# Ledger of designs, part 58: designed miniproteins, single chains, continued (3)

Each design is a single chain, and the fold is of that chain. pLDDT is the mean over its residues in the fold that is shown.

## One batch from the design tools (miniprotein)

Design m9997
Fold by ESMFold2-Fast:
Structure m9997 (fold): chain A 89 residues (1-89)
Amino acid sequence: MPPLSPEQQELLARLREIGLRVQREPSRELTIEGAELAGRLQALVEGFPEPEWFGEAARRMAEAALNDTPEARAEGRAISAEVRAAKAA
């Protein structure tokens, strides 16, 4: 594998730090931030266009899962379908 870019390394370091903090003291905000960073990092590593969009999609899916209403679950499934379609293109 080629070495990670400085941006990818910074996102990975921040994601690892958030993961450790969430394990010690679970927080809605940290869980959502971790999902956003993971989505952005994955898109950057795989070379997808608009990594910020993948981060935002992951953040919104995490918010939907944490809200745990029927409407939020439906929105989360719709966003997940968009992410799968974008990755397949």
Scores: mean pLDDT 78

Design m9998
Fold by ESMFold2-Fast:
Structure m9998 (fold): chain A 96 residues (1-96)
Amino acid sequence: SLEELRARVDALLAQMETASLAELLALAEQMVALASEALLASDLPEERVFAFLAELGREYQALEDAVAAGDRAAALAHARRLAALIHETLAAIEAA
């Protein structure tokens, strides 16, 4: 359910608050996978699905870049933005 997906995203973000840089990246991958699967199974128009996937990809890339730079604070900030974007994505799916 979308409620269970929201809860899983929140649980992953909570784990990221205390995680290592390598763990942050793996947890962020899990969040993106959950959102992508929900988008592809949704009734949203194709153009909206691809727009959300593109935004998720950009935010994940920014997180990956911060991890590569060894900047934990920046990585966590991008993780929070990614989680917020996923909640927005799930709300759009629910409204469709």
Scores: mean pLDDT 87

Design m9999
Fold by ESMFold2-Fast:
Structure m9999 (fold): chain A 78 residues (1-78)
Amino acid sequence: MDKEELKEKAIEKAREASPELTPRVEEVAEKALELKENGPLMLQGLLDAAEKALETGDVEILESALEGAEESIKEALS
């Protein structure tokens, strides 16, 4: 799966799991596309977390993954 397909799937699943967190997922996914090595791993992690949150109804799984991704991006882009 390419990075753009991972981005689209992560956003779609996040929208189903938590409409409130979706704008943050969109911002992180957009920035992750600029990351050469860690971008695909970050997008896959967000997709996995969104799918797990949707499966369990536990939005905190997605929120925790999102917070971790946001911190990693801040460090990578600084």
Scores: mean pLDDT 81

Design m10000
Fold by ESMFold2-Fast:
Structure m10000 (fold): chain A 66 residues (1-66)
Amino acid sequence: MTPEEAAERGGAGAAARAAASGADPKQTQLLGQHGSEEAMRAAETGDAEAALRAGREAAKRNFQLG
């Protein structure tokens, strides 16, 4: 997985979850950005499994909206 691909997947997942829970557009964008950054950082280490895990955990960790 490329860092760019990991960032897209992590960001999209976090943003979609935030939007589904009723977050406003600004909150959705911030959560998506955070997920993207964590996934990209993990992918840059060359560990594809860590990249997938980072994206998933970013989406999960920042979903505090019920």
Scores: mean pLDDT 66

Design m10001
Fold by ESMFold2-Fast:
Structure m10001 (fold): chain A 99 residues (1-99)
Amino acid sequence: MENTEELIRLMLRAAEAVIEGDLEAARRELEKLVELRAEISKSYEYVPEALAKISQWLAELQAAGEEIRETYELALKGGPEEKLLELAERAEELVKKAA
């Protein structure tokens, strides 16, 4: 669904902000996710649950910023498209695993 992809994109932006060490930017992206969820929450039944868990995952990311930053650096070097997809998929897996 288009709406689901939009929320995933926002989650990716939040993760990227954490990787860069910008926790404020990450929070702003999460705030946008929460705001968007509030407006159309009835359409995002599965994503809101992931969003609740990603907030906890962000706390772990700030502690593992070193490893995450290196992953981001590899994404910049390797390939834009496939790396973005892998980051999205990996972010979802980490959110689910953190639960």
Scores: mean pLDDT 54

Design m10002
Fold by ESMFold2-Fast:
Structure m10002 (fold): chain A 59 residues (1-59)
Amino acid sequence: MSTPNRRQAGDITINVRNGDISQDNINQIQTLLQQSIQDGDTGGITAAQIAQQLIQQNL
C-alpha cells in the first residue's frame, strides 16, 4: 500500500504588477506542475493550472 504522498503545495508567489509576470514565475509554475504531477499532489496541480490560465490572460 502506498503511503499518502501529500505535501504542502502553495509555495509559489505570483508577482503581478500592472499585468507583468516574470519569466521566473512562469518557470516556477511549470516546475510546480511537473513535480506535483509526479508526487500526486492535487493541490499543487490545481494551483499551477490556475496560475497558467492567469498568465495566458495577461500575456
Scores: mean pLDDT 60

Design m10003
Fold by ESMFold2-Fast:
Structure m10003 (fold): chain A 71 residues (1-71)
Amino acid sequence: MKMSLAQARDLLASLEALLAQLRAEGRLTPEQVAFGEAALRRMGEAVDAGDVEGALAIANEAGRQLRAQLA
């Protein structure tokens, strides 16, 4: 799948906001916070390298894992 660079940056910002909210609510363990921060860092680097598809793949996998852990 391919998306625009702007859409990838919007997705990154949305995931940063979600991680911050869940951390503020105390709903994440330190390990889950570290996982989310590492995933966001990898996404940012992929976007900066112009690898939009790689950034999307990282976002989808990280979001899936985080959602499963909160269910």
Scores: mean pLDDT 77

Design m10004
Fold by ESMFold2-Fast:
Structure m10004 (fold): chain A 112 residues (1-112)
Amino acid sequence: TYAVTAEFIVGPYLHKAIQNSKKAVEEVREGNYDLGVKLSRDSSIYSQRASDIAKLLRDNRSPQSAIDKIVDLFRATIIRLQEYRDKAKDNPEVVKNIDRGIQSLQDAINYL
């Protein structure tokens, strides 16, 4: 069973979700509020894309080992997004966008 396949399908979207949330926090700290909000929104879009792909893989009856790997990747991503959410706590719109991304991944885990 090739765990590698799950990482190659959802991994790039999860990486972009984490990277954009990290950059959103950095931009807000520098006073670039509008850019921080945009990056946090882009992060939530990448989380939603990963969620949609995972649900499609489940619907197409992917092996349980591949689904288990996706769940592990989503859980690890949620932890990182929660760290950036906590760092952005004074910026409600950034927090709201990161929470939306977390909710998309949690919804996918519950579906899988």
Scores: mean pLDDT 87

Design m10005
Fold by ESMFold2-Fast:
Structure m10005 (fold): chain A 71 residues (1-71)
Amino acid sequence: SAAAEAAAREKAAWENGNLLGNGLALHTFGVEGTAVGVDVGETTTTLTIETPLGTFTATIDRKTGAVTLSA
């Protein structure tokens, strides 16, 4: 069903967001990060990542894979 497919996509987005958020925090700041917000759009995915150094936002273009970081 469409609802089950939507729920599965949301779960996968959170799992991928947590892995990517931690990887970005380790690569950028040398600290662990946790995804505390995941917004899956049609063209972009926006992650809100919490670290011991503060919270930052990563915007990922789903077509190109380009990542933009903002604090």
Scores: mean pLDDT 72

Design m10006
Fold by ESMFold2-Fast:
Structure m10006 (fold): chain A 63 residues (1-63)
Amino acid sequence: MEERRKRAQELRKRIEEGTKEASKAFKYDPEEGKAIQARIAGEVTPEAKRRADKLIEELQKKK
């Protein structure tokens, strides 16, 4: 399954960039940081990605 290989690489890339983003978010808003962390750690599946995107979008609207 080539999809398995792509998931692993995609996750690694997200961890690198998302680690910086999550660290910043936790400084300003812990809830926003949790949403970003979910994107990085659990968004290998479309479901996790959509959930994280919604949380981030809601937090950006309200802050």
Scores: mean pLDDT 61

Design m10007
Fold by ESMFold2-Fast:
Structure m10007 (fold): chain A 100 residues (1-100)
Amino acid sequence: SLEELKEEIRENLERTIELLEEIYELAKDEQMKQSVKLMIELAEAAKEEEDPELLLETLRTIKNIALGLYKDAKDEKIKELLKEVIKIVEEDIKKLEEYL
């Protein structure tokens, strides 16, 4: 059901926030910290989003920011964490698209 999928996405968003918080602590560049902070705020808002189409657009926004950061990242650990964020968010996008 859509309700079961929303709960799964909420759990995945909590994991995404944990990974982003780890990236924030590792990041030395202020621009990366600001982008990660924005992704955390978007993910927190997404946990409370009841509109599945708005949730999908927020997930796509998080993915696009993460892809940009991955391309520019020089730290190998940050790259690994961003790759995990991208994977989780892409899986959520795919599942949500199958319901819409």
Scores: mean pLDDT 91

Design m10008
Fold by ESMFold2-Fast:
Structure m10008 (fold): chain A 82 residues (1-82)
Amino acid sequence: EELSKKLKELQKKYDELKDTDPVKANEYRTEIRKINLEILKKLAESTPDPELREAIQKILNGEFIPDDLVEEVIKLIEEAKK
């Protein structure tokens, strides 16, 4: 519950700043990444979608992924928290 609320707040801040202030957006992304690591590990094992699984693996490895995939991964995290 607490992690879910914090994640939504940080994701909103990241999305608003990603194009205008990438440095500050990256600060929020770092916090999101730490919270998401545990959720992403669980989703990587349970998600049947190969594209989303690959995107999750790239996040776990610290690799860059496109904004579209970031949004889809976040939606998966939100669904998993329901």
Scores: mean pLDDT 69

Design m10009
Fold by ESMFold2-Fast:
Structure m10009 (fold): chain A 94 residues (1-94)
Amino acid sequence: VELDISGLSEEVQARVEEVEELVRNRDLAGLIARYREALAAGTADDGIVLLYMMDLMAQYLSPEELEAFARAHLGERDRARLLELRAEIEELRA
């Protein structure tokens, strides 16, 4: 499964690729750092990176890892979105 990032700026594409590497490696500390940086900066580009981060986490982490990570480290809206994406993926795989 691949995310289509070709329509995004080169800077946003690079940030999404970095997040994908962190998710693949299960680098939770790196993911937390990137999530907090994006929230603090609060630009449209940061919003796009956060959206892709949630989508990538839903694809690569187990349901248990997603729920634990989301409850411990994500804001309420991002947690809700991640759990929704996880449920959609489970339905598609059932």
Scores: mean pLDDT 71

Design m10010
Fold by ESMFold2-Fast:
Structure m10010 (fold): chain A 76 residues (1-76)
Amino acid sequence: EPKLRVILVSSREEVPAAKEKKEKLEKEGYKVAVLVSSDNLSPEEQAEVAKQLGAVEVASTSESVGRAIRLIGDYL
């Protein structure tokens, strides 16, 4: 029933598209959570992506699903 969408970002190049997608989904009535993968990004790149997308978590790819579930719980 809750209209939630999770966006996973794995590179800096994906940030502009992720930001546009987040805004579009929010306008359509969805709540959006953003998760940043740590596997291919430096700590500085992770921090930059988090700043640009807002309200994001950082996790390894293997932990991303668990982190997304927890983030969803916090939005409910």
Scores: mean pLDDT 68

Design m10011
Fold by ESMFold2-Fast:
Structure m10011 (fold): chain A 97 residues (1-97)
Amino acid sequence: MAQELIEAVKNKDMEKIRELVERLVDEAEALVRAQVARVLAATDDEAERAEIERLAAEQLARRPQLIEQMLKAAEENPEEFIAMVEKFPGIAAEAAA
């Protein structure tokens, strides 16, 4: 994935960059949802559970803003965009495996 994204940035293929960014965000959201589900399963405090659900919902609601910010970075600062991609949970997990 990272290599495909770097090549798309080099070629200034904004359509391919959008496709890859949306896939990356989808994968990151799936990991976040799985982590939230595990934490909620281990939490018996109702106030703590409500706060975890609230923070998760707030984070997920920012999806359109995150995608647009990433696309703007890819267009205006490709180096920053690549650094952001490398820090995504799915890519970090692959590097650790």
Scores: mean pLDDT 74

Design m10012
Fold by ESMFold2-Fast:
Structure m10012 (fold): chain A 100 residues (1-100)
Amino acid sequence: EEEEKKKREEAAKKLIEEQIEKVEEAIENGLKPGEGVSVASDKFYFSLERTEEEVYVVTAIERTLEDGKVTSKTTTYETKDFEEAKKLVEEYLKKFKELL
């Protein structure tokens, strides 16, 4: 039972690490039209997508607990400039790592 718990914790950590690596690869190498990457935790989610119309869409969802109530804030940014999308994704990736 203790070994099973450790394996589940290691699997969850590995999944998050794999998601982070895919985001880092996307910001280094770019995305093809129709491709997207995302990372998710209980507190923070963000994604980067390149649409078929070659627009980069960055979406972030922040969850906060205030006075026993969960509040979700969604932010969406759209740009055709990969460097603008990359800078925003790098900021969200840093925030995601700080919240782990």
Scores: mean pLDDT 80

Design m10013
Fold by ESMFold2-Fast:
Structure m10013 (fold): chain A 85 residues (1-85)
Amino acid sequence: SNEEFVSTIPLAPEESLSPEELESLVAEVRDLARTYRLPITEENRLRFLALVRDELEPLVEGDEEILRRALGKYKLAYLRAVAET
């Protein structure tokens, strides 16, 4: 399943994003969660990442490595958004 796939995505290292890039991605996570109508909770992490994957997959046609790296960054930003909620 899509949720099964995203459960295998490792957390991106904190150094993979500057503080400014991380804050920008956290803002994007909040906007996407609002669009998806999902509360920002740890419980919704896999569902959120599965929906993000659906959005990104057409943009990276066949490039799983780019997709995995992008999802790892969204995972990091999502966990920060949860901590700030």
Scores: mean pLDDT 84

Design m10014
Fold by ESMFold2-Fast:
Structure m10014 (fold): chain A 109 residues (1-109)
Amino acid sequence: ARAAQEEAARAELRELAGRTAELVERALAGDRSALPEAKEAARRAIETGLAYAKEFGVPESSLAAFEASVAALSDAELAGAVAAQYLLAEGRITPEEAEEVVRRMRALE
């Protein structure tokens, strides 16, 4: 059952990251109403991911390091990072384009 739970968790996180990417693409295309929605979607994706990581026994030191790295980003940069990781995993962008997504999201604040 653990493997089935981990598969379900990965599917949920992929869906949340995909929604964040759609909102980030809209914000970067000039839809300013998508920016607060992208920030909220990214926050939910990170909170859901951390909850699953804690449930699946990821070491507390690794969780603390990840939480510290997330806290160092603005809400817009975090949304850009979530979207960029999703788009990279889907093969839709390069690593260089991923860095550009985060930079462009920062510029919207």
Scores: mean pLDDT 85

Design m10015
Fold by ESMFold2-Fast:
Structure m10015 (fold): chain A 83 residues (1-83)
Amino acid sequence: MEKERKEKEAEDMAAEAEGFAEHAVEGARAAAGEPSLEENAKAAIEAMKKMLEKAKEIPEAAEKVERVRERLEAELRAILEEQ
């Protein structure tokens, strides 16, 4: 029961991080060229860091969320550079 609960919690955390990252990237692409783009990107990165801190309590979740964070930061940086 406890092991299954932790596995589900890790999957839920990873899914939440993936959904947040996809939404943040879409928002950034829609705001390309807008003055708010940089501020919104910074806010998204900070929110993802907060998700990662929570995930650190479960090793499997931490690894998955860290990969999502790296991808989000790379995608947001690319969007900012494409301006």
Scores: mean pLDDT 78

Design m10016
Fold by ESMFold2-Fast:
Structure m10016 (fold): chain A 77 residues (1-77)
Amino acid sequence: MVPEETLELMRGLANEESARLEKDPKVAAQHYNEAGNSYAKAGKLDESIAAYQKAIEADPSYEEAKANLAKAKAEKA
């Protein structure tokens, strides 16, 4: 059985790769946000924070990613 943390880590890595290869900044931001969500579920808060920051860099108007970044930083503190 694949542990939940391993599955979410793999999802995070896959979404980050998709974002890196994506040509549309808004779509890339969505992939980075999903990677951040998956890293957070895997307990990888540093990777989650970095992914949400990349989502905001790709789309500065992405309110969901901004909210997720604030939440992840609060959980790490």
Scores: mean pLDDT 83

Design m10017
Fold by ESMFold2-Fast:
Structure m10017 (fold): chain A 63 residues (1-63)
Amino acid sequence: SSFRDSAGITLDSVLDWVKKNSDPKTVEKIEKLVKEGKNQTTKDAIIQKMLEVGKLVQRLKEK
């Protein structure tokens, strides 16, 4: 959607990042949570939280 494209951040992008930087069990839990969180507000909250964590981890890697 246009909103997702404008934000430059999608659930799939966040899931790809988690898959690269987490163990398989954690990935499975995240995927299940995403599947069950069909409400838009819940999905947006999850995306925001994961983005914040991802940026923090990236900063740590660049030092």
Scores: mean pLDDT 59

Design m10018
Fold by ESMFold2-Fast:
Structure m10018 (fold): chain A 96 residues (1-96)
Amino acid sequence: SREAVLAELREIIARLEEALENSELSLEEMKKILEEVRARLEALVARETDPELRRELQGLIAYIDKLIATAKTVEEMRLGIAVIIESLRALVERYS
C-alpha cells in the first residue's frame, strides 16, 4: 500500500500544480480544489499505518483547513497552495 499512497500523493501534487497554472481560477474554485485534496488526504490518513507519515499528513490537513478558513485573496490562496505542493513533494521524496 506504500506505493499506492505515494501514487496518490503524486496525483494530488499534479492536481494542485494544474490549479496554479490556471490564472482564471477564482478564490472559491481554489477552495473547492483544496476541499477535494483535504478529503483525499483524510482517506490516506484513515488507511495509513505508519505513525510518522500519518502525523505528517494530519499536519498538512490542518494547514489546508487554516488556509481555507483564512485566505481572503487569490494571491494568498496561490501562495498557500505552493507551500502545500512543496510539503507533498518532500513527503514523496522521504517515503519513496
Scores: mean pLDDT 89

Design m10019
Fold by ESMFold2-Fast:
Structure m10019 (fold): chain A 85 residues (1-85)
Amino acid sequence: AEELKEKAKERAKEIKEMVLSGEDLEKVALKLIEAKEELKKETEKLIKENPEEREEIEKAGKESLELLEGSFEEALKERRKRLLE
């Protein structure tokens, strides 16, 4: 379960760096979609392998998705501010 959060944090950092470096937003969006799909797939796999930990894994997966989306939104706001300054 904790591993899901760690992977999401690494992915969030990569996406944030891409956004802040001025990468094409279409490419960043595709990478975010891929990261979210991979995370959902990994979450379902962990639930299947550890059904007794279902609630904990579902919570970790949800928090991980929120972390990815939140980091992307924050990076977009920061990029927008930097372009206006």
Scores: mean pLDDT 80

Design m10020
Fold by ESMFold2-Fast:
Structure m10020 (fold): chain A 71 residues (1-71)
Amino acid sequence: SEIEEVVRELVELGLIEEVRALVEDLTGEDTSKWSPEEVVEKLVEAVSKLSEKEKEKILNSLRIKKEAAKS
């Protein structure tokens, strides 16, 4: 999954807290005690339930965050 790949790269760049915030925005759940792997899996699950248009918006947002972190 393209979304899973980008999300895992964000975690590797130290942006796990941004990924947690996105999961919390999408699900309304508290992720503070979740492992990084649980956060990634939950985000992929939550995004999979969205329309193609919403998936693309999220994917583009995550790509922008990744590029900013590398700069």
Scores: mean pLDDT 82

Design m10021
Fold by ESMFold2-Fast:
Structure m10021 (fold): chain A 61 residues (1-61)
Amino acid sequence: SALAKQIEDRLKAGDIEGAADLLVQASGLDRETAEFLARLAIRNGMSGEDLLFAAKSIAAL
């Protein structure tokens, strides 16, 4: 999706806050959890699609 691509571009740029902002808007996660997931994604080389899926899955709990 276009959103997953934007998240991935921000992750590749090291823009944790920008990636987290998109995750919050898309999933409804709190900002602290979204930033934690964005940092984890960079550390582990997660795609924007995988990160977005993880955020939505956690928000649904």
Scores: mean pLDDT 87

Design m10022
Fold by ESMFold2-Fast:
Structure m10022 (fold): chain A 87 residues (1-87)
Amino acid sequence: SEMKRLEEEAKRKAADHVYISMLILYKNDKEAQEKIRKIYEEYKEDPEKFVDELIKMLEELGDTQTAKNIRTTYEGLYDTYLRNLLG
C-alpha cells in the first residue's frame, strides 16, 4: 500500500529526529549518549521499538519527564512528516 509506505517513512524520519534531539539534550552526559546510540543502532529499522526502548532507558536513568515528553514529541513529528509526505 502506498499509504502504508508513506506512514513507515514518516515514522522513520520522526525516530531519526528524536534520536538527534536526544544526543543534543544529553550532550554533557557521555554515558547517556552511549546508551542512546546503542538503542538507535539496535532498533534502526524499527522506529516504534526504538522509541519504546528509549523511553525505558530514560525511566531507568530517572529522567521520567523526558521519557513522557519523548512519546508526545515522536507523535507530533510523525504527524508533521506524514503531512509533508502527503503534500
Scores: mean pLDDT 88

Design m10023
Fold by ESMFold2-Fast:
Structure m10023 (fold): chain A 68 residues (1-68)
Amino acid sequence: MPSVEELLEEFRETLEKNKDAPEEEFDKIVQAKLMEMLETLDAQGASEEEKKAVLEEMSRIYKEILEK
């Protein structure tokens, strides 16, 4: 089972590879990864607070990748 940290690294790599895609396509990729992460956290019994923290980290990664 991939760890949350591994999933966050996969998320970053996926965004870096696809950041030149059209915005609509890129947003679909982000949404799909975000949903997958939440489902993984739910399956692991994560609390609402833990899910929020992970979503904030994903938002940070998204912003970092697109900041330039």
Scores: mean pLDDT 78

Design m10024
Fold by ESMFold2-Fast:
Structure m10024 (fold): chain A 100 residues (1-100)
Amino acid sequence: PVEDVPLTEEQKADAQRMLASIPAQRAAWEQKLQAGELTDEQYQLLQQTADLQTLIAQIVLTSKSLKEVMAQLEKMGITLEKLQKLLEEQKKKADELVAK
């Protein structure tokens, strides 16, 4: 059983900020790829991470509660708990790849 917890204004603001930042992040990664600082495989991983971040942000912005977010993710065959851990891990790895 998942508690029906309302989404906070901060969570929605973070999601909106994430969506707004994605095009600039993709452009920065493309420049690094062209400079030889990223491999094609690393670039693909970063793109996949951005796609996942976009999906989650859109679900958060269109949902009223955590329960609604979970229901949308379940329709896509994704468990909320696994997705949160995967998103955190992928973001950390993507940030490490860009920083190196």
Scores: mean pLDDT 73

Design m10025
Fold by ESMFold2-Fast:
Structure m10025 (fold): chain A 100 residues (1-100)
Amino acid sequence: SVEEAVEFARKAIEAAEKGDIVTALQYLREAVRAALSPEAAQRAMEHLDKAIEATRKGDREAAVRHLEESREVVKTHALSPGAQAALLNALAAVIEAVRR
């Protein structure tokens, strides 16, 4: 639902602000599951899973690349404008946190 997507996106931003990037990425996975069709959610989640692995390995460039790939899926496939806006905002916040 839109409400679930917005709430998970908000939690992702909060985790990113605290420097907990892996937790932020896990909340983004729940947000895309709530906001996208099953097929589009699977594609976005595959990119987010690669971002989690890159983050755990300290590969910030790979993590940002995979987050940008997930962002393109959200731009094209979000079921609701409100869910899309919340997810794009959360993705931008997490990307910025990873770059630091």
Scores: mean pLDDT 88

Design m10026
Fold by ESMFold2-Fast:
Structure m10026 (fold): chain A 66 residues (1-66)
Amino acid sequence: ATETFENVKNDTIIVPPNTTAYIKNSENVAVFVGENSHAIFSDSKNNYVTLGKNSSASGTGYTIVK
């Protein structure tokens, strides 16, 4: 599946399993990436990513936590 999140600030994003999520122009977000999912960040900063099993993140403006 594919989902797009834009202009999210000071919030939480939950990416479901088996999903490619595009996260655009977002700041100070806690992102939980489900299993077998991928989060792609653009024009974003100071986001915190928790990765599920076999998941990944790319782009700029995030830090993986744990």
Scores: mean pLDDT 86

Design m10027
Fold by ESMFold2-Fast:
Structure m10027 (fold): chain A 67 residues (1-67)
Amino acid sequence: MLKEILSNLLDLLELDQNLKDYFKSQVTDEESLLQNLLLISKILGDDNLEKILNFSDLPSYLKEKLL
């Protein structure tokens, strides 16, 4: 489920709890998930985009949309 994937990914990215809670509240569907992942990668830099793309629980078709 999208919220479970997001929760596990945000834990991997070592974000503070307030920021994790904020992003969880913004994600309601697949499109909002993609937009928030792109925003996170822009804020935190290319290393975090690489972590997102290497996250095994994120489906390959969603990874393709992030590129």
Scores: mean pLDDT 73

Design m10028
Fold by ESMFold2-Fast:
Order: structure tokens, then C-alpha cells, then sequence
Structure m10028 (fold): chain A 61 residues (1-61)
């Protein structure tokens, strides 16, 4: 939920709650490399860093 997305945004640093919510969606619906690259371009992070964050989100669920 929104509270979980906000907590993860604080944990990962540099990501907004909205960007973390998109990562949570990718974790639930399946990882799309093109969407990870797009989010990376918007967040200033690498796709590899975002993939690691998706794995951490899956561990929390």
C-alpha cells in the first residue's frame, strides 16, 4: 500500500513514493526490462539497482 511504498522510498533513498509504487507493481506483475530502464532514466539509478530493489520488495511481501 501507500504506507509501504513510502517506507521503501525512505529505505532506498533517492526514490519518491510514487516511483517505489511503480517498482512494487513491477514486482507483482513481473519484471519488464524496458520499464525498468524507463524508471532508471527518471530516477537517476541504474536498471540493475532497480532490479535489486524489486527483489527486496518481493522479500518484504
Amino acid sequence: GAATAAALAQRFGGLSPAQVAELVRLAREGIDEARLRELAARSGLTPAQLRSMVELIREEE
Scores: mean pLDDT 70

Design m10029
Fold by ESMFold2-Fast:
Structure m10029 (fold): chain A 55 residues (1-55)
Amino acid sequence: MTYRVLKSEAETLLSVKSLTPEQLRKALELFSEIAERALQTRPELEKNLVDVEVP
């Protein structure tokens, strides 16, 4: 599954070694929703988005 999130948030989230795969997926889903809402008001944020792939 692929989630589009802010690059800074993706880097922070992937550096947290204590997250289970389920917690990581839930966090990525939440941040993806936040990023999509932010894009509606700030289209320039598209430059700061990255795709994070998890199994």
Scores: mean pLDDT 77

Design m10030
Fold by ESMFold2-Fast:
Structure m10030 (fold): chain A 64 residues (1-64)
Amino acid sequence: MDEVLANVEAALERLAAEGDSPEFIRRVVRTVATHIRLTESDPQKVEEFTRRLEEIAERVEARL
């Protein structure tokens, strides 16, 4: 999980640095969240991942 979150953060930061739209960044975040909900069977892990992903998204969007 931590490796996936680190990779997502790095990818979102690259998209932001390249000037991609906030709408596109949000779309990527939504897609990742949906994928985890479908692939992870543990509700607690899904909740923790979603919370951390939202924190990453807010941090990246604040920098846009």
Scores: mean pLDDT 75

Design m10031
Fold by ESMFold2-Fast:
Structure m10031 (fold): chain A 60 residues (1-60)
Amino acid sequence: MSVRERLLEAVERNGVETARRIGRALRDSGQDDIAEEIVELLRENGFDDEAEAVRDAFRE
């Protein structure tokens, strides 16, 4: 399974809390490009609340 598919499955199972932890990990690593890609991926698949959690955690 691709990294994208595994990410979507994890978010579907664990929701906003998993998304928030992903955002914080990306912030700590300085991975701006990856954070934007993940936010877009989640929004494209209908996980709008989880996408905002990643974005907010990354920017906090």
Scores: mean pLDDT 77

